# Designed miniproteins, single chains, continued (2), part 1

No score or structure here was measured in a lab: all are predicted.

Each design is a single chain, and the fold is of that chain. pLDDT is the mean over its residues in the fold that is shown.

## One batch from the design tools (miniprotein)

Design m4001
Fold by ESMFold2-Fast:
Structure m4001 (fold): chain A 95 residues (1-95)
Amino acid sequence: DPVAQAIARWQLAPELLPRFYALLDEVKEKFADKLNAKVHPLQLLGEVLTWLHLNGYEIPEALLTSEVLAELTRGVKSQEELVARLVAAIVALSV
């Protein structure tokens, strides 16, 4: 389960899980067409991050490092896994 793996990887505290699921659901709804399309992982990340920024979400500066971006895309097998990892990283790094 890519969602459970993302939660475990970023060690999300139980109090952050409602925020994580709410944001994940919102991103999945907005990018439903992209989740089923052949889009490069970095392009999808860029589009999601741009949408979040334009809709008033704070993007942690630590997320935009080459190390973290490489980590989000490493061995990703689906766009749903990529989105779950991105949302978990945003929530984890926003504290």
Scores: mean pLDDT 80

Design m4002
Fold by ESMFold2-Fast:
Structure m4002 (fold): chain A 67 residues (1-67)
Amino acid sequence: MERERAERTVELALKTIEKYSELENKEFADYQIDLIEESLVAYFERLGLPELAQRFKEKVEEIKKKR
Protein backbone atom coordinates (compact mmCIF):
# COMPACT_ATOMS: atom_id res chain seq x y z
CA MET A 1 0.00 0.00 0.00
CA GLU A 2 2.69 2.53 0.98
CA ARG A 3 4.92 1.33 -1.89
CA GLU A 4 2.06 1.62 -4.40
CA ARG A 5 1.36 5.20 -3.28
CA ALA A 6 5.08 6.05 -3.37
CA GLU A 7 5.39 4.64 -6.92
CA ARG A 8 2.44 6.78 -8.01
CA THR A 9 4.06 9.80 -6.32
CA VAL A 10 7.27 9.18 -8.30
CA GLU A 11 5.36 9.10 -11.62
CA LEU A 12 3.40 12.27 -10.84
CA ALA A 13 6.51 14.09 -9.57
CA LEU A 14 8.52 13.17 -12.68
CA LYS A 15 5.74 14.50 -14.94
CA THR A 16 5.68 17.73 -12.92
CA ILE A 17 9.48 18.05 -13.13
CA GLU A 18 9.36 17.49 -16.92
CA LYS A 19 6.83 20.34 -17.21
CA TYR A 20 9.05 22.63 -15.11
CA SER A 21 12.06 21.70 -17.29
CA GLU A 22 10.20 23.17 -20.31
CA LEU A 23 9.70 26.61 -18.70
CA GLU A 24 11.51 29.64 -20.17
CA ASN A 25 12.37 30.89 -16.65
CA LYS A 26 15.25 28.46 -16.04
CA GLU A 27 16.11 29.88 -12.59
CA PHE A 28 12.54 29.37 -11.33
CA ALA A 29 12.36 25.93 -12.98
CA ASP A 30 15.65 24.78 -11.40
CA TYR A 31 14.51 26.00 -7.98
CA GLN A 32 11.19 24.10 -8.22
CA ILE A 33 12.86 20.92 -9.51
CA ASP A 34 15.44 20.96 -6.68
CA LEU A 35 12.73 21.58 -4.07
CA ILE A 36 10.63 18.64 -5.34
CA GLU A 37 13.69 16.36 -5.52
CA GLU A 38 14.90 17.16 -1.98
CA SER A 39 11.42 16.85 -0.44
CA LEU A 40 10.51 13.54 -2.07
CA VAL A 41 13.93 11.88 -1.63
CA ALA A 42 13.70 12.65 2.11
CA TYR A 43 10.11 11.37 2.16
CA PHE A 44 10.97 8.06 0.43
CA GLU A 45 14.03 7.51 2.66
CA ARG A 46 11.86 8.11 5.74
CA LEU A 47 9.39 5.50 4.45
CA GLY A 48 12.25 2.96 4.24
CA LEU A 49 12.21 2.92 0.43
CA PRO A 50 15.83 3.88 -0.40
CA GLU A 51 15.68 2.06 -3.76
CA LEU A 52 12.73 4.25 -4.80
CA ALA A 53 14.54 7.39 -3.61
CA GLN A 54 17.60 6.38 -5.69
CA ARG A 55 15.50 5.64 -8.80
CA PHE A 56 13.73 8.99 -8.43
CA LYS A 57 17.08 10.84 -8.12
CA GLU A 58 18.38 9.02 -11.21
CA LYS A 59 15.34 10.03 -13.30
CA VAL A 60 15.51 13.65 -12.10
CA GLU A 61 19.22 13.74 -13.04
CA GLU A 62 18.36 12.44 -16.54
CA ILE A 63 15.79 15.24 -16.99
CA LYS A 64 18.29 17.87 -15.77
CA LYS A 65 20.96 16.60 -18.22
CA LYS A 66 18.60 17.18 -21.18
CA ARG A 67 18.50 20.96 -20.44
Scores: mean pLDDT 80

Design m4003
Fold by ESMFold2-Fast:
Structure m4003 (fold): chain A 70 residues (1-70)
Amino acid sequence: MPPVTVRVVAPASDREKAEAAAEEVRRLPGILSATVEDDPEDPSQVVVTITAEDHEAAFRGVRTVLDALA
């Protein structure tokens, strides 16, 4: 099955939280990668890119990032 990729956008001011969340997401079952990068089209934002083996793992990753940014 092809991997699932999802992206979560966060304010650049929350970069440290986003990076910490991505590190936590990398430890979750079914997660293949999690990275934080500047949004090339909006410098006020960062993008957390999560690649997961399936939709359940992708959902867990997204929830972890959103909870960290709340």
Scores: mean pLDDT 81

Design m4004
Fold by ESMFold2-Fast:
Parts: sequence; C-alpha cells; structure tokens
Structure m4004 (fold): chain A 87 residues (1-87)
Amino acid sequence: ASPSEIAATLLEEAARLFEEMQADPSVSREEIRAVGEILGDALEAILAGEPVEAVARRARQRARENPVLSPRSIELLERTLDRVVAR
C-alpha cells in the first residue's frame, strides 16, 4: 500500500477510536489528548514513508510508557494499531 493509503486507513481507524474513547466514561480528556499526540506523530511518520510495522511498534511503546494512559486506553489504541497494520 502507498503511504497515502496507509495514512487514510490510520485516519479512519483513529476516528473510530476517538468515538469509542469519547463514549467511555472511564476515559479522561487527558488520555484522549495523549492518544491524539501519539497518532499524530504516527501519521507524520507514515506520510514520510516509514514502514507501518515500525511506526505501530513505536506508537505502542510510547503508549505503554505514558503514565497518563489507563490500561483501557492502551488496549483501545493497540487494537486500532493492529487493524492499521493488518490492512
């Protein structure tokens, strides 16, 4: 897939993720912001032509190391990244 096709998939999956996070009363505004920053950096890396598997691995690591993110937010983000890599 082209970088623009992978980026489009990331944006579609990110939109679904943000809807799920906003609907979840256990997820804070700060968690949504942190996930947005991680996915924004991932989008830039994909558009720069970085391999999607490497970008997803780095994003998962950043999420796990971020003290703001709950296990629920990390789970939702990792599922989203898995769907992007699978396409």
Scores: mean pLDDT 88

Design m4005
Fold by ESMFold2-Fast:
Structure m4005 (fold): chain A 118 residues (1-118)
Amino acid sequence: SLLSDEEREAVGRLADVLQKAYEAAKNKEEFTLEAVTRVDGDYIALKVEVDKEGNVYVGIGVAPTEEEARRLADEALERAKASGKPGYDIRIHPEASEKAKRVVEVLRPAVEALVEYG
């Protein structure tokens, strides 16, 4: 496995949030959820919004503290929404671990599929 058990657990928890957003988007149901997970001393925060039209917006933040990861995820979500179309943004603290970055890269295709296809 290219992922450690900790990285795999983190991917699973964040993928669950994306799956819930996918179901909301398919039903054109307004939905907002935030999840935070820890990987190798870093935090990954994922925030998702689905509007009544089924448009999906995702913000991901990675930082050494939970508070900073949540702040970066909020900023990323606002940047995604500012585009005027479904989308995502990812903000990573300069000191983020390679393990946290790997978890985000594993999730990236799922996030891209979700925002493109709703």
Scores: mean pLDDT 86

Design m4006
Fold by ESMFold2-Fast:
Structure m4006 (fold): chain A 101 residues (1-101)
Amino acid sequence: SEELIARARELLEEAEKLGEEAIKLARELLARPDASKEEVNLAIATALLAIGTVETARITLEGLETGKMSDEAAERQLAAAESALEGLKEMIEELKKILAK
């Protein structure tokens, strides 16, 4: 539907912006010589979640625009990507807290 296409476009735009911030913060943490193994693992997990969320939104949008993805499949993928995006926001805030020390 046009509504799902609009939702996928908005999600992709937000995911790309947050993903860029997440990768930047993850790289900044990984560059710190005193970063703990736990902090390194969090940085890597944050970057991977960012990449996965962006790609899920992009593939869903392309599937909807080409008519190759059903609305039901798109709704499931968008719900999963929206949940992943909320988790990404939490990981970004945790990275910011670590970097402020």
Scores: mean pLDDT 90

Design m4007
Fold by ESMFold2-Fast:
Structure m4007 (fold): chain A 57 residues (1-57)
Amino acid sequence: AKKMPLSELASSGKDLVCSKCGKSINSQAVKNGYVYVDPEKGLDAWFCSEECYNAAK
């Protein structure tokens, strides 16, 4: 999975939702401050953790 710093997305005040578990993605919910993305889907699928990304496969 590709990692993206949550801080770059948080600067716009956007709330993202994990595609697998439906939880809000923010600095409290995301381990190490990174969002996990599917390289093929880009910005269409966000995951709060690598475990959620792997479970969505």
Scores: mean pLDDT 62

Design m4008
Fold by ESMFold2-Fast:
Structure m4008 (fold): chain A 75 residues (1-75)
Amino acid sequence: MPLSPEEEKRLRELISREMKRLIAQSEEITPELARQYVEEAARKAREEMEKEGIEVPEETVRRLAEEFLSNVVAA
């Protein structure tokens, strides 16, 4: 079942929060490190949603992870 708009917004907020935390702890972010941070943030966000009984489609997580990776690498 696809995520509701509210659930997708929550997933985006969880990824954003974790990304901000990970970026703040690093002086330099390489493309490889940015990818690792995005994967970690997406994993934690998905786990948090699934703890609440919300099934998160892998395709949705991948799409949002790629979006965040592009934003981090471009900065």
Scores: mean pLDDT 76

Design m4009
Fold by ESMFold2-Fast:
Structure m4009 (fold): chain A 89 residues (1-89)
Amino acid sequence: SADALAAQVRDNSTRALELASQGKYEEAKEQLEISWEAFRQLHRVDPALAAQERPGFVTALRLLLGLVPDLPEDLKELVERYLAEVRAL
């Protein structure tokens, strides 16, 4: 359901930030990829709900970038790509 996708965007992006703050970067990347796929699915099935969830998701991505320089380059590049892609939607 769209509500389940919205919950995945929130829960998995929050978990990604929590894991990254603990130095668990591989797990953080996995959670972030799940959150992004949920956001893309949500945008396809319910664009209005995706628009409502967008500011929270962007905030989580920006908070992840706030962990630089400790954030690994591959995770930083992934976050920057998702920020660019979400702005284009």
Scores: mean pLDDT 88

Design m4010
Fold by ESMFold2-Fast:
Structure m4010 (fold): chain A 85 residues (1-85)
Amino acid sequence: SELQKILAEIRAYAEEYYPEVAAEVQALLDEIEASTDPEKQLELLKEIQKILMANAKTPRELAVVTVLISAAQFEIRREVLKKER
């Protein structure tokens, strides 16, 4: 799915740019993939965003993290709206 592609991009970005926290981010991403609850998925994305933002060193890194997290949030919310939940 599109969400899975975005989650994979977040995983790859963390592995490349933030190896010290990559394992923590991977665990949270695995929890998102295991969950069917949109609210829990959004809470987990918020935790990932906090970790990556805390480790960002440049405005460009902050922008990339914001775009990736926003894209994932959009896909989760879009699926909820599409299913009239």
Scores: mean pLDDT 82

Design m4011
Fold by ESMFold2-Fast:
Structure m4011 (fold): chain A 94 residues (1-94)
Amino acid sequence: AAVAAAREAIARLREALAEAAATGSWSESQIRQLELALRMLEAAVAGEEAARREFFEAFRARAEVQNKPELPEELREEIEERFRELLAELEAAG
């Protein structure tokens, strides 16, 4: 259940990222940072110890993008919620 919920959160975050890119609210560098964060989160969900460190690096990269005022509030909230849910699931998994 926990891993399935995390995968769903990643999928929703990807949808939110695509919407942000389509609206032109994000720069190419911001999009790239979040894409890297998503890739690292996917690696973390795979359950390897090394991937957990990559997850925290991705979390920091996400924080840099989240503080952009040009992002729509709904999108910012969705991205923040997805990252928090995924982090909690990874912590629960050990």
Scores: mean pLDDT 62

Design m4012
Fold by ESMFold2-Fast:
Structure m4012 (fold): chain A 77 residues (1-77)
Amino acid sequence: DAAKKARAEELARKGLAAAREAERLLATSDDPAVVTAAKLLAVGAALDAEIALKYDPENETAKEARALAERVSGVKV
C-alpha cells in the first residue's frame, strides 16, 4: 500500500503544479496559442489527479488538483 500512496502523492503534486500553472497562464495571457496550451495542461493535470485518486481516494492534494484543473479547463473527468 505504501507504493500506491507514494504514486498518488507523485501524481497529485504533479497535477496540482500543472493546474496552478495553467490557471496562472490563463489569468495573465490573451495569446490564443498560450490559452490553448494552458487548457491542454489543465486537462493533463485533471487526468493525473484522477489517476492519483484511483491509487489513494483520500489524497487531499489530488482532490484539490482535480477540482482546480476541471475549473481551469472546463472539462470534467
Scores: mean pLDDT 84

Design m4013
Fold by ESMFold2-Fast:
Structure m4013 (fold): chain A 61 residues (1-61)
Amino acid sequence: DLAEVTAMSEAGRKAYEALKQGKPDEARKLATEIGNKAGLTQEQIDSVIRVAERVVEEKKA
C-alpha cells in the first residue's frame, strides 16, 4: 500500500527528469524498472508515464 504509492512517486519523478532531457525511451525504462521491482501492475506503470509526459508537455508552453 504505502510502498506502492512511494514507488509510483519515484517512478514518476525519474520519468519526468528523463523526459525533460528529451529521453522518452529512458523515461519508460526507468519507470518500468522501478515499478516492476515494487510489484506495480503494467497499468499503474503506464499511468505514471502518461502523467509525466503531460507535465512535460504543459511546461513546454
Scores: mean pLDDT 78

Design m4014
Fold by ESMFold2-Fast:
Order: sequence, then structure tokens, then C-alpha cells
Structure m4014 (fold): chain A 73 residues (1-73)
Amino acid sequence: EEKKKLEEELKEIEARYKELIERAEAGDVTDELIREIIELQLRGAEIKSKLEGKKASADALAEIARDLAAIEA
């Protein structure tokens, strides 16, 4: 059902996010990479909100907001 689909999508997002972070650590930090990381964080936060409920969503959104504030300049 939907919960299983969300869990599978979250695993795919986590795998892709990990790869992007590894590329950033290697020095491949581009505006496109940063944008993709933010997009994956937003999708992951939405899925975690549905799977784990209120607390996981709040923490994830707070982290994304801080990252966006740092990147905005």
C-alpha cells in the first residue's frame, strides 16, 4: 500500500542524497548539486512526515530552512 511505496521512495531518495553529499565532500560543489540536495531534503521531509508523523517532519523542515538561509546568499 501507500506506506510501502513511501518507504521505497524514501530509500531511493536517501541513496541519491548520499551520493550527492559524497560528491560535495570530494569538492564537486556546484549550484546544481546544492539545488538537488535541497530538493531531495524537501521530498524526504514530506515522506518522513507521512511515515513517522509530526516530530520527524518538524525537525527535517527546520534543518532545510537553515540550509536554505545559508545558501540564499
Scores: mean pLDDT 73

Design m4015
Fold by ESMFold2-Fast:
Parts: sequence; structure tokens; C-alpha cells
Structure m4015 (fold): chain A 68 residues (1-68)
Amino acid sequence: MKEDAEKGAEAAKKHKDSAAASRAAAYGTQLASMLNGNEEEGRKMGLEAANARDGETAAEYAIKGAEA
């Protein structure tokens, strides 16, 4: 149990990056709903962010999506 806590902390660091990717995907979907016209474009950007291997890359896509 306590040994798993150490692995949990390491996983939390990695999951932090994954959580950012999930957040970017959700944000992309929300942006698509707001735009009401380019729903598919927003969806594509959100999906690309979610598929990003690192949270940093996901955040960059989210920023780009918001700029577009």
C-alpha cells in the first residue's frame, strides 16, 4: 500500500500531463459549441490536443485552438 504511494506520486506527475491533454480536449469541444459554425474544426483541434503525448503539447494546441 505505502509502496504504491510512491508509484502514485510518479504517476501523478505523468498523469498531470495527461490531465492537461484531457482538459484541452474538453476545451476544444466547448469552443466548437460556442462557435456554432465550425463545430468540426473545434472538435478536430480538441482531439489532436487529447492525442498529444505530453500535456505541454496539448496546452499549445489548446492555445492555438482558442486563437483560431
Scores: mean pLDDT 51

Design m4016
Fold by ESMFold2-Fast:
Structure m4016 (fold): chain A 80 residues (1-80)
Amino acid sequence: AAVEKVVQLLQSEDQEVRQSAAEALPLLGEQAVEAIEPLVKLLQSEDVEVQNAALQALVKLSHHPDEKVANAALQALGEA
């Protein structure tokens, strides 16, 4: 529920809302791993601003204190 709402906010037309959503994802703890697949799909968006927001979120998750989340984000970034 929380992960889906934050990922949806990354698609907002408001830059401040997108930035806040990207900053909120690492705070979800281990559940942040559930955001990786939806974020990878957003990297293929035709909207460059949505692509950039998804990329920023994955970069933040690659620095997550949970190794499982960080490694999943790094793997996704390597395929982007």
Scores: mean pLDDT 77

Design m4017
Fold by ESMFold2-Fast:
Structure m4017 (fold): chain A 67 residues (1-67)
Amino acid sequence: SLKKKIEALESIYDALRLFADDYRKKGDEAKKNGDTVSADRYNSLADIYNKLAKDTEKEINELKKKL
C-alpha cells in the first residue's frame, strides 16, 4: 500500500540521517586529532548520506500528496 511505502521510506530516511550524523561526528573527531585524510573521507560519506536523505524526503513528500 502507499501508506506502507511511505512508512518504509521514513524508516530509510531516519537511518540515512543517523549515518550522515555519525560520519560527520567521526570526521570532526579525525580533524581534531589532525587526521585530515580520515576527516575528508568521513565528511564525504556524510555528504553522500545527507544527499540520499534529502532525495528520500522529497520522495516521501510527493507520495504524501497522494494520500
Scores: mean pLDDT 91

Design m4018
Fold by ESMFold2-Fast:
Structure m4018 (fold): chain A 90 residues (1-90)
Amino acid sequence: MAAVEERLRELARRLLEERGKVSGREVTEEQLEEAIALLRRYYTEDGISVEELEEAYRALLDLHNGKAIPEEVVERFRELERRIEERRAR
């Protein structure tokens, strides 16, 4: 699924770039590959959809930029985070 891989790569890049903005650090290729592998694992092994991952990223980006985030989006982000943590604990 080339389209899914491209979406995961773009999401990983944006996530690291946004974190880099906050910390002032340059994103390395190693960090990018690790982030891609992590997101791919969530998609393939944890049953989290690409759409849910993208929604979580948008919620983080809006929170970082000080924008008012709809309660539903915040709840979905928290639910996704909790599901990921529960899957990792098993």
Scores: mean pLDDT 60

Design m4019
Fold by ESMFold2-Fast:
Structure m4019 (fold): chain A 71 residues (1-71)
Amino acid sequence: ARAEAALELIRKAMRGELTPDQVRAEGERLGLPQEVIDDIVKAAEARAQGKGIEAVSYAMRALALVMDEEL
């Protein structure tokens, strides 16, 4: 369920339900890899700055990283 946990965190970050700091805390609590957490945090930061394409790019990279470990 690592991919499921990462996808749920990405969803909350992209909806603005969590701040970048809250994304990091939740990612650490869920035991996600640091690289995945960093990309979701960057997605949340880009979303907060109105950089929609950049936010989606970071979110997609985070999902790809977690999926690579589960395949």
Scores: mean pLDDT 81

Design m4020
Fold by ESMFold2-Fast:
Structure m4020 (fold): chain A 62 residues (1-62)
Amino acid sequence: SEEEKLLEDIRKIYDELVKQNLPFTKENIEKLGKKIGSEEAAKRLIEALDTMEQVRERARKR
C-alpha cells in the first residue's frame, strides 16, 4: 500500500538520522527527505514529532 511505502521511507530517514548521529530536528528531517526523494515521508515524520509532544502532555495530565 502507499502507507507501507511511506512508512518504509520514514524508516530510511530515521535510520540515516541515527547512523549520522544527527538531532531529530525539522531541518535535518527535511534535508534527508529530499536526499531520499520522499518529501511526504519527511512531512509525516515531522507530524509524528508534533504528536509525540501531545502524547507527553497527555501523560503529564494522566
Scores: mean pLDDT 79

Design m4021
Fold by ESMFold2-Fast:
Structure m4021 (fold): chain A 70 residues (1-70)
Amino acid sequence: SVEKLLELAKEKFPDVEFELEKLEDGKYKAIAKNKKTGEVIEAVGETEMEAIINAYLEVGVRYAQEELAK
């Protein structure tokens, strides 16, 4: 469920706030804001779940990129 996915995202990335927005074209946008860095990541999906999954994956990629840059 979307609720369980949001709980998982909060557990894995506690410094990141996830928000959902319904777009005019019927798609969904997930907004992930890192409270420590102020960075904002946006992802779009056809469903609420897809939007959140896309944002979650993008946050994960960003964290991995920072680790690899060291």
Scores: mean pLDDT 81

Design m4022
Fold by ESMFold2-Fast:
Structure m4022 (fold): chain A 64 residues (1-64)
Amino acid sequence: SEIVERMEEFIEWLRENYHLLDEEEKAYIDKIIALAKENPTSEESVLALIEAGGLVAYREALAA
């Protein structure tokens, strides 16, 4: 789907540019990853991750 393709593209960008983020941004992403690991398959969790910009967390949760 278009959304999934956009997510993958953004996750790839974040993966390569994570080291350029400031401390607050990194902490925020780390918290989203933790949340996703607890509820990786729930629709509510997926939507929250997308909306909050936690696409990295979504990808990690799917891999776990």
Scores: mean pLDDT 58

Design m4023
Fold by ESMFold2-Fast:
Structure m4023 (fold): chain A 87 residues (1-87)
Amino acid sequence: SMAALQEAWKADAAAFRPKVEAKIKELEKQLAEAQKNNDTEKVKQLQKQIKLGKRLLELMDMIETEKVETVIEKAKEIEKEIEEEEK
């Protein structure tokens, strides 16, 4: 059922959110170091990863407040962004 799916997603989001937030902070520290070292390629890669992580946090927030259909549409947008970054 959609209600059971929503409850499962909320539980998964609650468990995973702190890990995503911690990873973004780690990536932001790595970004500062890469910028200091003038590593242009590393800076580009880290900026992409940070953007994706922030989009994932946005999706997690939507699981709490939005309809399941809206969350699925947002997940598809994030999936397209991932596919584009793999080019």
Scores: mean pLDDT 77

Design m4024
Fold by ESMFold2-Fast:
Structure m4024 (fold): chain A 88 residues (1-88)
Amino acid sequence: AAEEAEIIKLALLEGIKQAGEAAKTADPEEKKWIEEEMVQAIRVAAERLADAPVELQEEVLAAVKEAAEENGLKRAAAEAQALLDKVR
């Protein structure tokens, strides 16, 4: 439902913001782990949204990609883009 998609979107956006802040002071190994956690969170969210209308899936994934790019989380942004391309 649209409400579930909005909750998932807000949770992912907050997680990306927190991951971005953590990555600023992280060493390369910690940053890789932060990126891997965000990639998994994005994948789980996409699976939960699989039965939602395509328009809601695109809205969530596009917002997540933009937030990941703004926060320098390159792997998370790439995963969001790959999932966005898959639902199109």
Scores: mean pLDDT 85

Design m4025
Fold by ESMFold2-Fast:
Structure m4025 (fold): chain A 89 residues (1-89)
Amino acid sequence: MEEKIKELEEKNEELLEEIKKAAEAGDAEKARKLAEEAAKVAQEGLELEVKAGRLDLDEEELEKAKKEIEERALKEAEALVAAAEAKKA
């Protein structure tokens, strides 16, 4: 379990680098798509923490936390896209 969580953290770091590259290339759509993938990786990590008994979340709390992860990832991608666009202007 800890090893799998570490693998998901490494995957998330890789996706964050790809999001930055896509934003710098001016590909806002790709940056957003990669952010959705990063959110899914983070959501899987959260599910593993719940299954391991490290987090005592019911189904509704887990669903809310997963939605917050997705919203946060998309906001960060939008900020990177806006910053890259500002540099080109």
Scores: mean pLDDT 79

Design m4026
Fold by ESMFold2-Fast:
Structure m4026 (fold): chain A 81 residues (1-81)
Amino acid sequence: KAEELRERANELAQRAQDYAEQGDLDTAARLLSQAMSLYRQAADLSKDPKLSQLLRDAADHGVGLLEKAGYLEEAAAARAG
């Protein structure tokens, strides 16, 4: 369900932040990619259009960060959903 996917995405995003703060950017990029993919899946399953838009915006922002950092494969995987 959308709520379970959102909770898992939040957990992965937090873990990605923790790894980034430790300087492990490669692990952070992989986890952020997975989190963004799950936010997109949660948005597609959500019946609340405002929540769906917020989740898509969060996913697009995260993908943009990956692209700016040069993690193009991780960004592409996140877009593929």
Scores: mean pLDDT 84

Design m4027
Fold by ESMFold2-Fast:
Structure m4027 (fold): chain A 60 residues (1-60)
Amino acid sequence: MEELRKRLEEILDEIMKENDTIDSAVLAIYAATLLAMPDSEITEEDVERLEKLYEEIKKK
């Protein structure tokens, strides 16, 4: 599912722009780990979880 990979790439780019904390670095590693998986193994739930965690970090 190409859409999930694109969403991961977009969120990783945003995380990298704001990467000034250890929490941001951990999320970047998580996103990179998901991007290393085949498209068939990337789930919408994983992408949504990453997006939610990034939003929580932005609020702090």
Scores: mean pLDDT 73

Design m4028
Fold by ESMFold2-Fast:
Parts: sequence; C-alpha cells; structure tokens
Structure m4028 (fold): chain A 94 residues (1-94)
Amino acid sequence: MTAEDILAAVPEWREERRRIVEFLRKLGVPEEVVELLEELLELILEGMLLKAKGAPQEEIEELEKRAKELVEKLEPYQEQLSEAADKLEAELAA
C-alpha cells in the first residue's frame, strides 16, 4: 500500500471511525475511553503513513511507544471494549 492509497482511504476510515465512536457512546463507553481509542487509531494511521513514506525507523519506534502507552491505559477497560466490539461486529453484520 502506497502513501497515496492510504490518503485516498482516509475519508472512508474517518467516517467509519465516527460511526464506531457514536456506537460506543450509545453503549455507554466512558468519554475518556473513547478519546483514548480515537488517539490510538490516529497514531495507527500516522504509523502507516510513516512506513509508506519510508520514514526513519526511530520515528516509527517513537510512534509505536506512544501507541503502547495508550494500549496500557485501555487495559482496565478491555472487558467493556470486548463486549462493545462484539456488539459492533453484530451491528455491522446486519
């Protein structure tokens, strides 16, 4: 996947992310958790763009470190997020 391919998909991914976020809020997921998930998804997108551009490994590693810190912050909510993910998967399959 090229950087151009990723950039072309960004509007669709942002719209899908918006739908996911709205669904999580509707399920009663706390705003703090939703904000952490949005930040994590943005870091994942940035990492994909950096890799596609051939950025230095050190820049990629710093981004991965930040993503790991966000994942650790989300660990206490893992059960709630897993339940929400199952419900979202069922909704998307309908």
Scores: mean pLDDT 74

Design m4029
Fold by ESMFold2-Fast:
Parts: structure tokens; C-alpha cells; sequence
Structure m4029 (fold): chain A 90 residues (1-90)
């Protein structure tokens, strides 16, 4: 594996993961304001998973660029899903 490629993907995965956590916090706050306890629990679970994935990023990087790329794609998809859910709660 190209170490420069892994390093680049790792930086992108960190940024995407942090953007996801920020968006999930927005989703969580909106759900709390609306008294939607099920959505609050879903947002908390999704935030916890994103935090776990950020903590495990060194393990993904050790597995190689494909693992980091898959994580990055998952963060991007989850961010899109969170944005749609926020719009549904308006």
C-alpha cells in the first residue's frame, strides 16, 4: 500500500467523521426540542458509532487503504442520511 495514499484517506476520514458527529448533534438537538424520544435515541446511537469509528481509525489504517476508503464512504453516506432526517423533522 502507498503510505501517502493511506495518510491522505485517514485525514479525509477524520474530517468526514467529525462533520458527521456535528450533523448528528444537530439532529439530536432538533429531536430533543420536538420531544421525539425515539429519534433522540437513534441520534445518540449514531453519534456513539461515529465516535467509535474515529477511535478505531488506526485499526482501519492498519488494514489498508481499502478499509479507510470504505469508512470514508460510510461517513459520507451517514452524513447524507442525517441531513435528510433533519429535513424530515422540520
Amino acid sequence: ADPAEVARLRREAVRAGLELIDKLNEYYQLAKEKGDEKTVAEAERRMFQAMVDLHLLPAYAQAGPEAVRALLERHRKNLEDAQKKIEELK
Scores: mean pLDDT 86

Design m4030
Fold by ESMFold2-Fast:
Parts: C-alpha cells; sequence; structure tokens
Structure m4030 (fold): chain A 84 residues (1-84)
C-alpha cells in the first residue's frame, strides 16, 4: 500500500466522520490500521489525525475505535517511539 492510498482512505474517513456515518468511518479506519500494521507509517500517522478529528467532532464511537487501532499498531512496533 502507498502513502497516497493511505491519504485517500483518511480523506474518505474524515468525510464520513463529518457526515455522522460512524460505521463507514470505522471501516476506513480498519483498512488504515491493516496498512499501518504492515509497516505503512503514513497510515499510522493518518490514524492519529482521524482520532483527533473524531474527538473534536464528538464522534465518541469512532474516536474510541481509532484509539484502539492506534494501540494495536503501536504494539506491532510500527510507530518509532514503540521500540522494544
Amino acid sequence: ATDEEARKLAEEALEKIEKGDEEGAIKKIDELAEMAKEGNVAAAEELGRLAVYAGAEGREKVFEYAVEKIREVRAAGVVPEEVA
């Protein structure tokens, strides 16, 4: 997966969060999390941005889900600060 592909998924998720389509946003977050777990750092960064945006928009379910996926990605060792 490319950084461009990660960015496109993030843009689609942002639109769904803005429109209140929480289930649609969660599906895009799942796709980003899989990319991030496979080593795509851009996808991991976009997950962080989506969590912040969901929290700002009051989308609690999406926010909690994104935070859970970020924790899973960090446990997989993709985020540089998560060095064993």
Scores: mean pLDDT 78

Design m4031
Fold by ESMFold2-Fast:
Structure m4031 (fold): chain A 62 residues (1-62)
Amino acid sequence: MDERIRQSIEDSERLREPAREGSLEGRRRAVGLTDPEERAETIGLGAARGVREAKERLKKEE
């Protein structure tokens, strides 16, 4: 298997839990929102932030 493909799979697995945690934080922040579109956007931003934080952690560790 290509080393780059393997690395991509491992990175995806490493980002799975942080993305879930970010999504949960986004849901908490969306509690006061009544517009479904605003709620979805807030949750998505939470997940994206979780992924970014995980990527920064990976860079710092190695």
Scores: mean pLDDT 67

Design m4032
Fold by ESMFold2-Fast:
Structure m4032 (fold): chain A 90 residues (1-90)
Amino acid sequence: KKELEELIKELEELKKRFQDLRDQAIAQGDDTLALELDNQIKNLDQTIKVAKKFLESDLSEEEQKKFIDDIKEIIKSSKDRIDEVEKRLA
């Protein structure tokens, strides 16, 4: 369970970073980027909610592993996107 708790914290940190970048995009008048970032924030929020529900669930070890792997891919993709957006807004 500790690994999933740490991943949830990382997802929450990424969500905060996307929120900050969305606010910057709005301030710069990049409405298209702001909309894309808003959608990513909503997707991360749903992922966090599902992950928290999994912490309360008696899931098999294999189901937990698969979900953890899926979350790690989401984290990686999110970090890559943040890097791209930060370069665009700089």
Scores: mean pLDDT 84

Design m4033
Fold by ESMFold2-Fast:
Structure m4033 (fold): chain A 64 residues (1-64)
Amino acid sequence: TEKEKEMEELWNELRQRLKEIEKLSVEDGKKAKEQLMKELSSPELAALRETTKLQLDGIIEEKE
């Protein structure tokens, strides 16, 4: 569906942002995580928000 295509495009964009965040320091990565969680705060994005949060937590934890 069109909605599924939109979600796929958003996920691809988020994946690129996660790669950029992976290159940051722990401090900057935590700030980027807070910002991204705020951007994904809408109810319709809840599943993407949770998936993104888990990946960000893993990236930051590995750097610590």
Scores: mean pLDDT 77

Design m4034
Fold by ESMFold2-Fast:
Structure m4034 (fold): chain A 67 residues (1-67)
Amino acid sequence: MDFVLEKMYEAALRTAEQLVKEKRFEEAAWLLDSVAKRLEEQGYFDKAKELREKAREIEELGRKYKE
């Protein structure tokens, strides 16, 4: 994996984890989807799918938290 894309992937996961701890679920999911799109553009479909699945899980968690 390209060094820059690998660091982007790692940073996205760490930042999303911090946003979730802050109850900023929508921002965390949006960040992961944005990075996933960039990875898809570069052909890293497996990593992009991983981030999109995590974004979906965070959206569901946020929905349950608000209810």
Scores: mean pLDDT 81

Design m4035
Fold by ESMFold2-Fast:
Structure m4035 (fold): chain A 100 residues (1-100)
Amino acid sequence: SLVDLSALSPEQLRTLALFLKAAIASEALLLARTNPNTTPAQLAAIDALLQQFLAERDLARQRAIFDQIIARLRAIGVPAAQVAALEAAGERLLELERRA
């Protein structure tokens, strides 16, 4: 990890997790919007999943929704490197949420 998570308080971990969760959602939406192959229907479906992701409080359900978002970004042709970066951010989010 880029940060020593063992040095952070539960409040700091929760704050960082909320920030990262919002950043992940914003990046996923930007990737979908800027991809030239994205149809309006595909964008609407990804946006709906992102709203569900942001509202989800159960970590297992949140991860399942995140995996659906990743699969849809791959399906519309978002470059593999950008998808991999988003997946790495999702792993960091899970680590923060588990430690909080």
Scores: mean pLDDT 88

Design m4036
Fold by ESMFold2-Fast:
Structure m4036 (fold): chain A 51 residues (1-51)
Amino acid sequence: SGSSFTEEELRELEKKGVTTIVTPRPSGSTYQRVEKFRKETGKDITLKIGD
């Protein structure tokens, strides 16, 4: 099981001014969700591989 972020979690991160999400093993669904959030909200949130 990989890390996943819900739309609600992404909204909360954006509201707090978080522009980068760091996760050691992002799943393809996580990338898709972040990309969809960026396109739907116009916010520049980056997913980065790390621990």
Scores: mean pLDDT 70

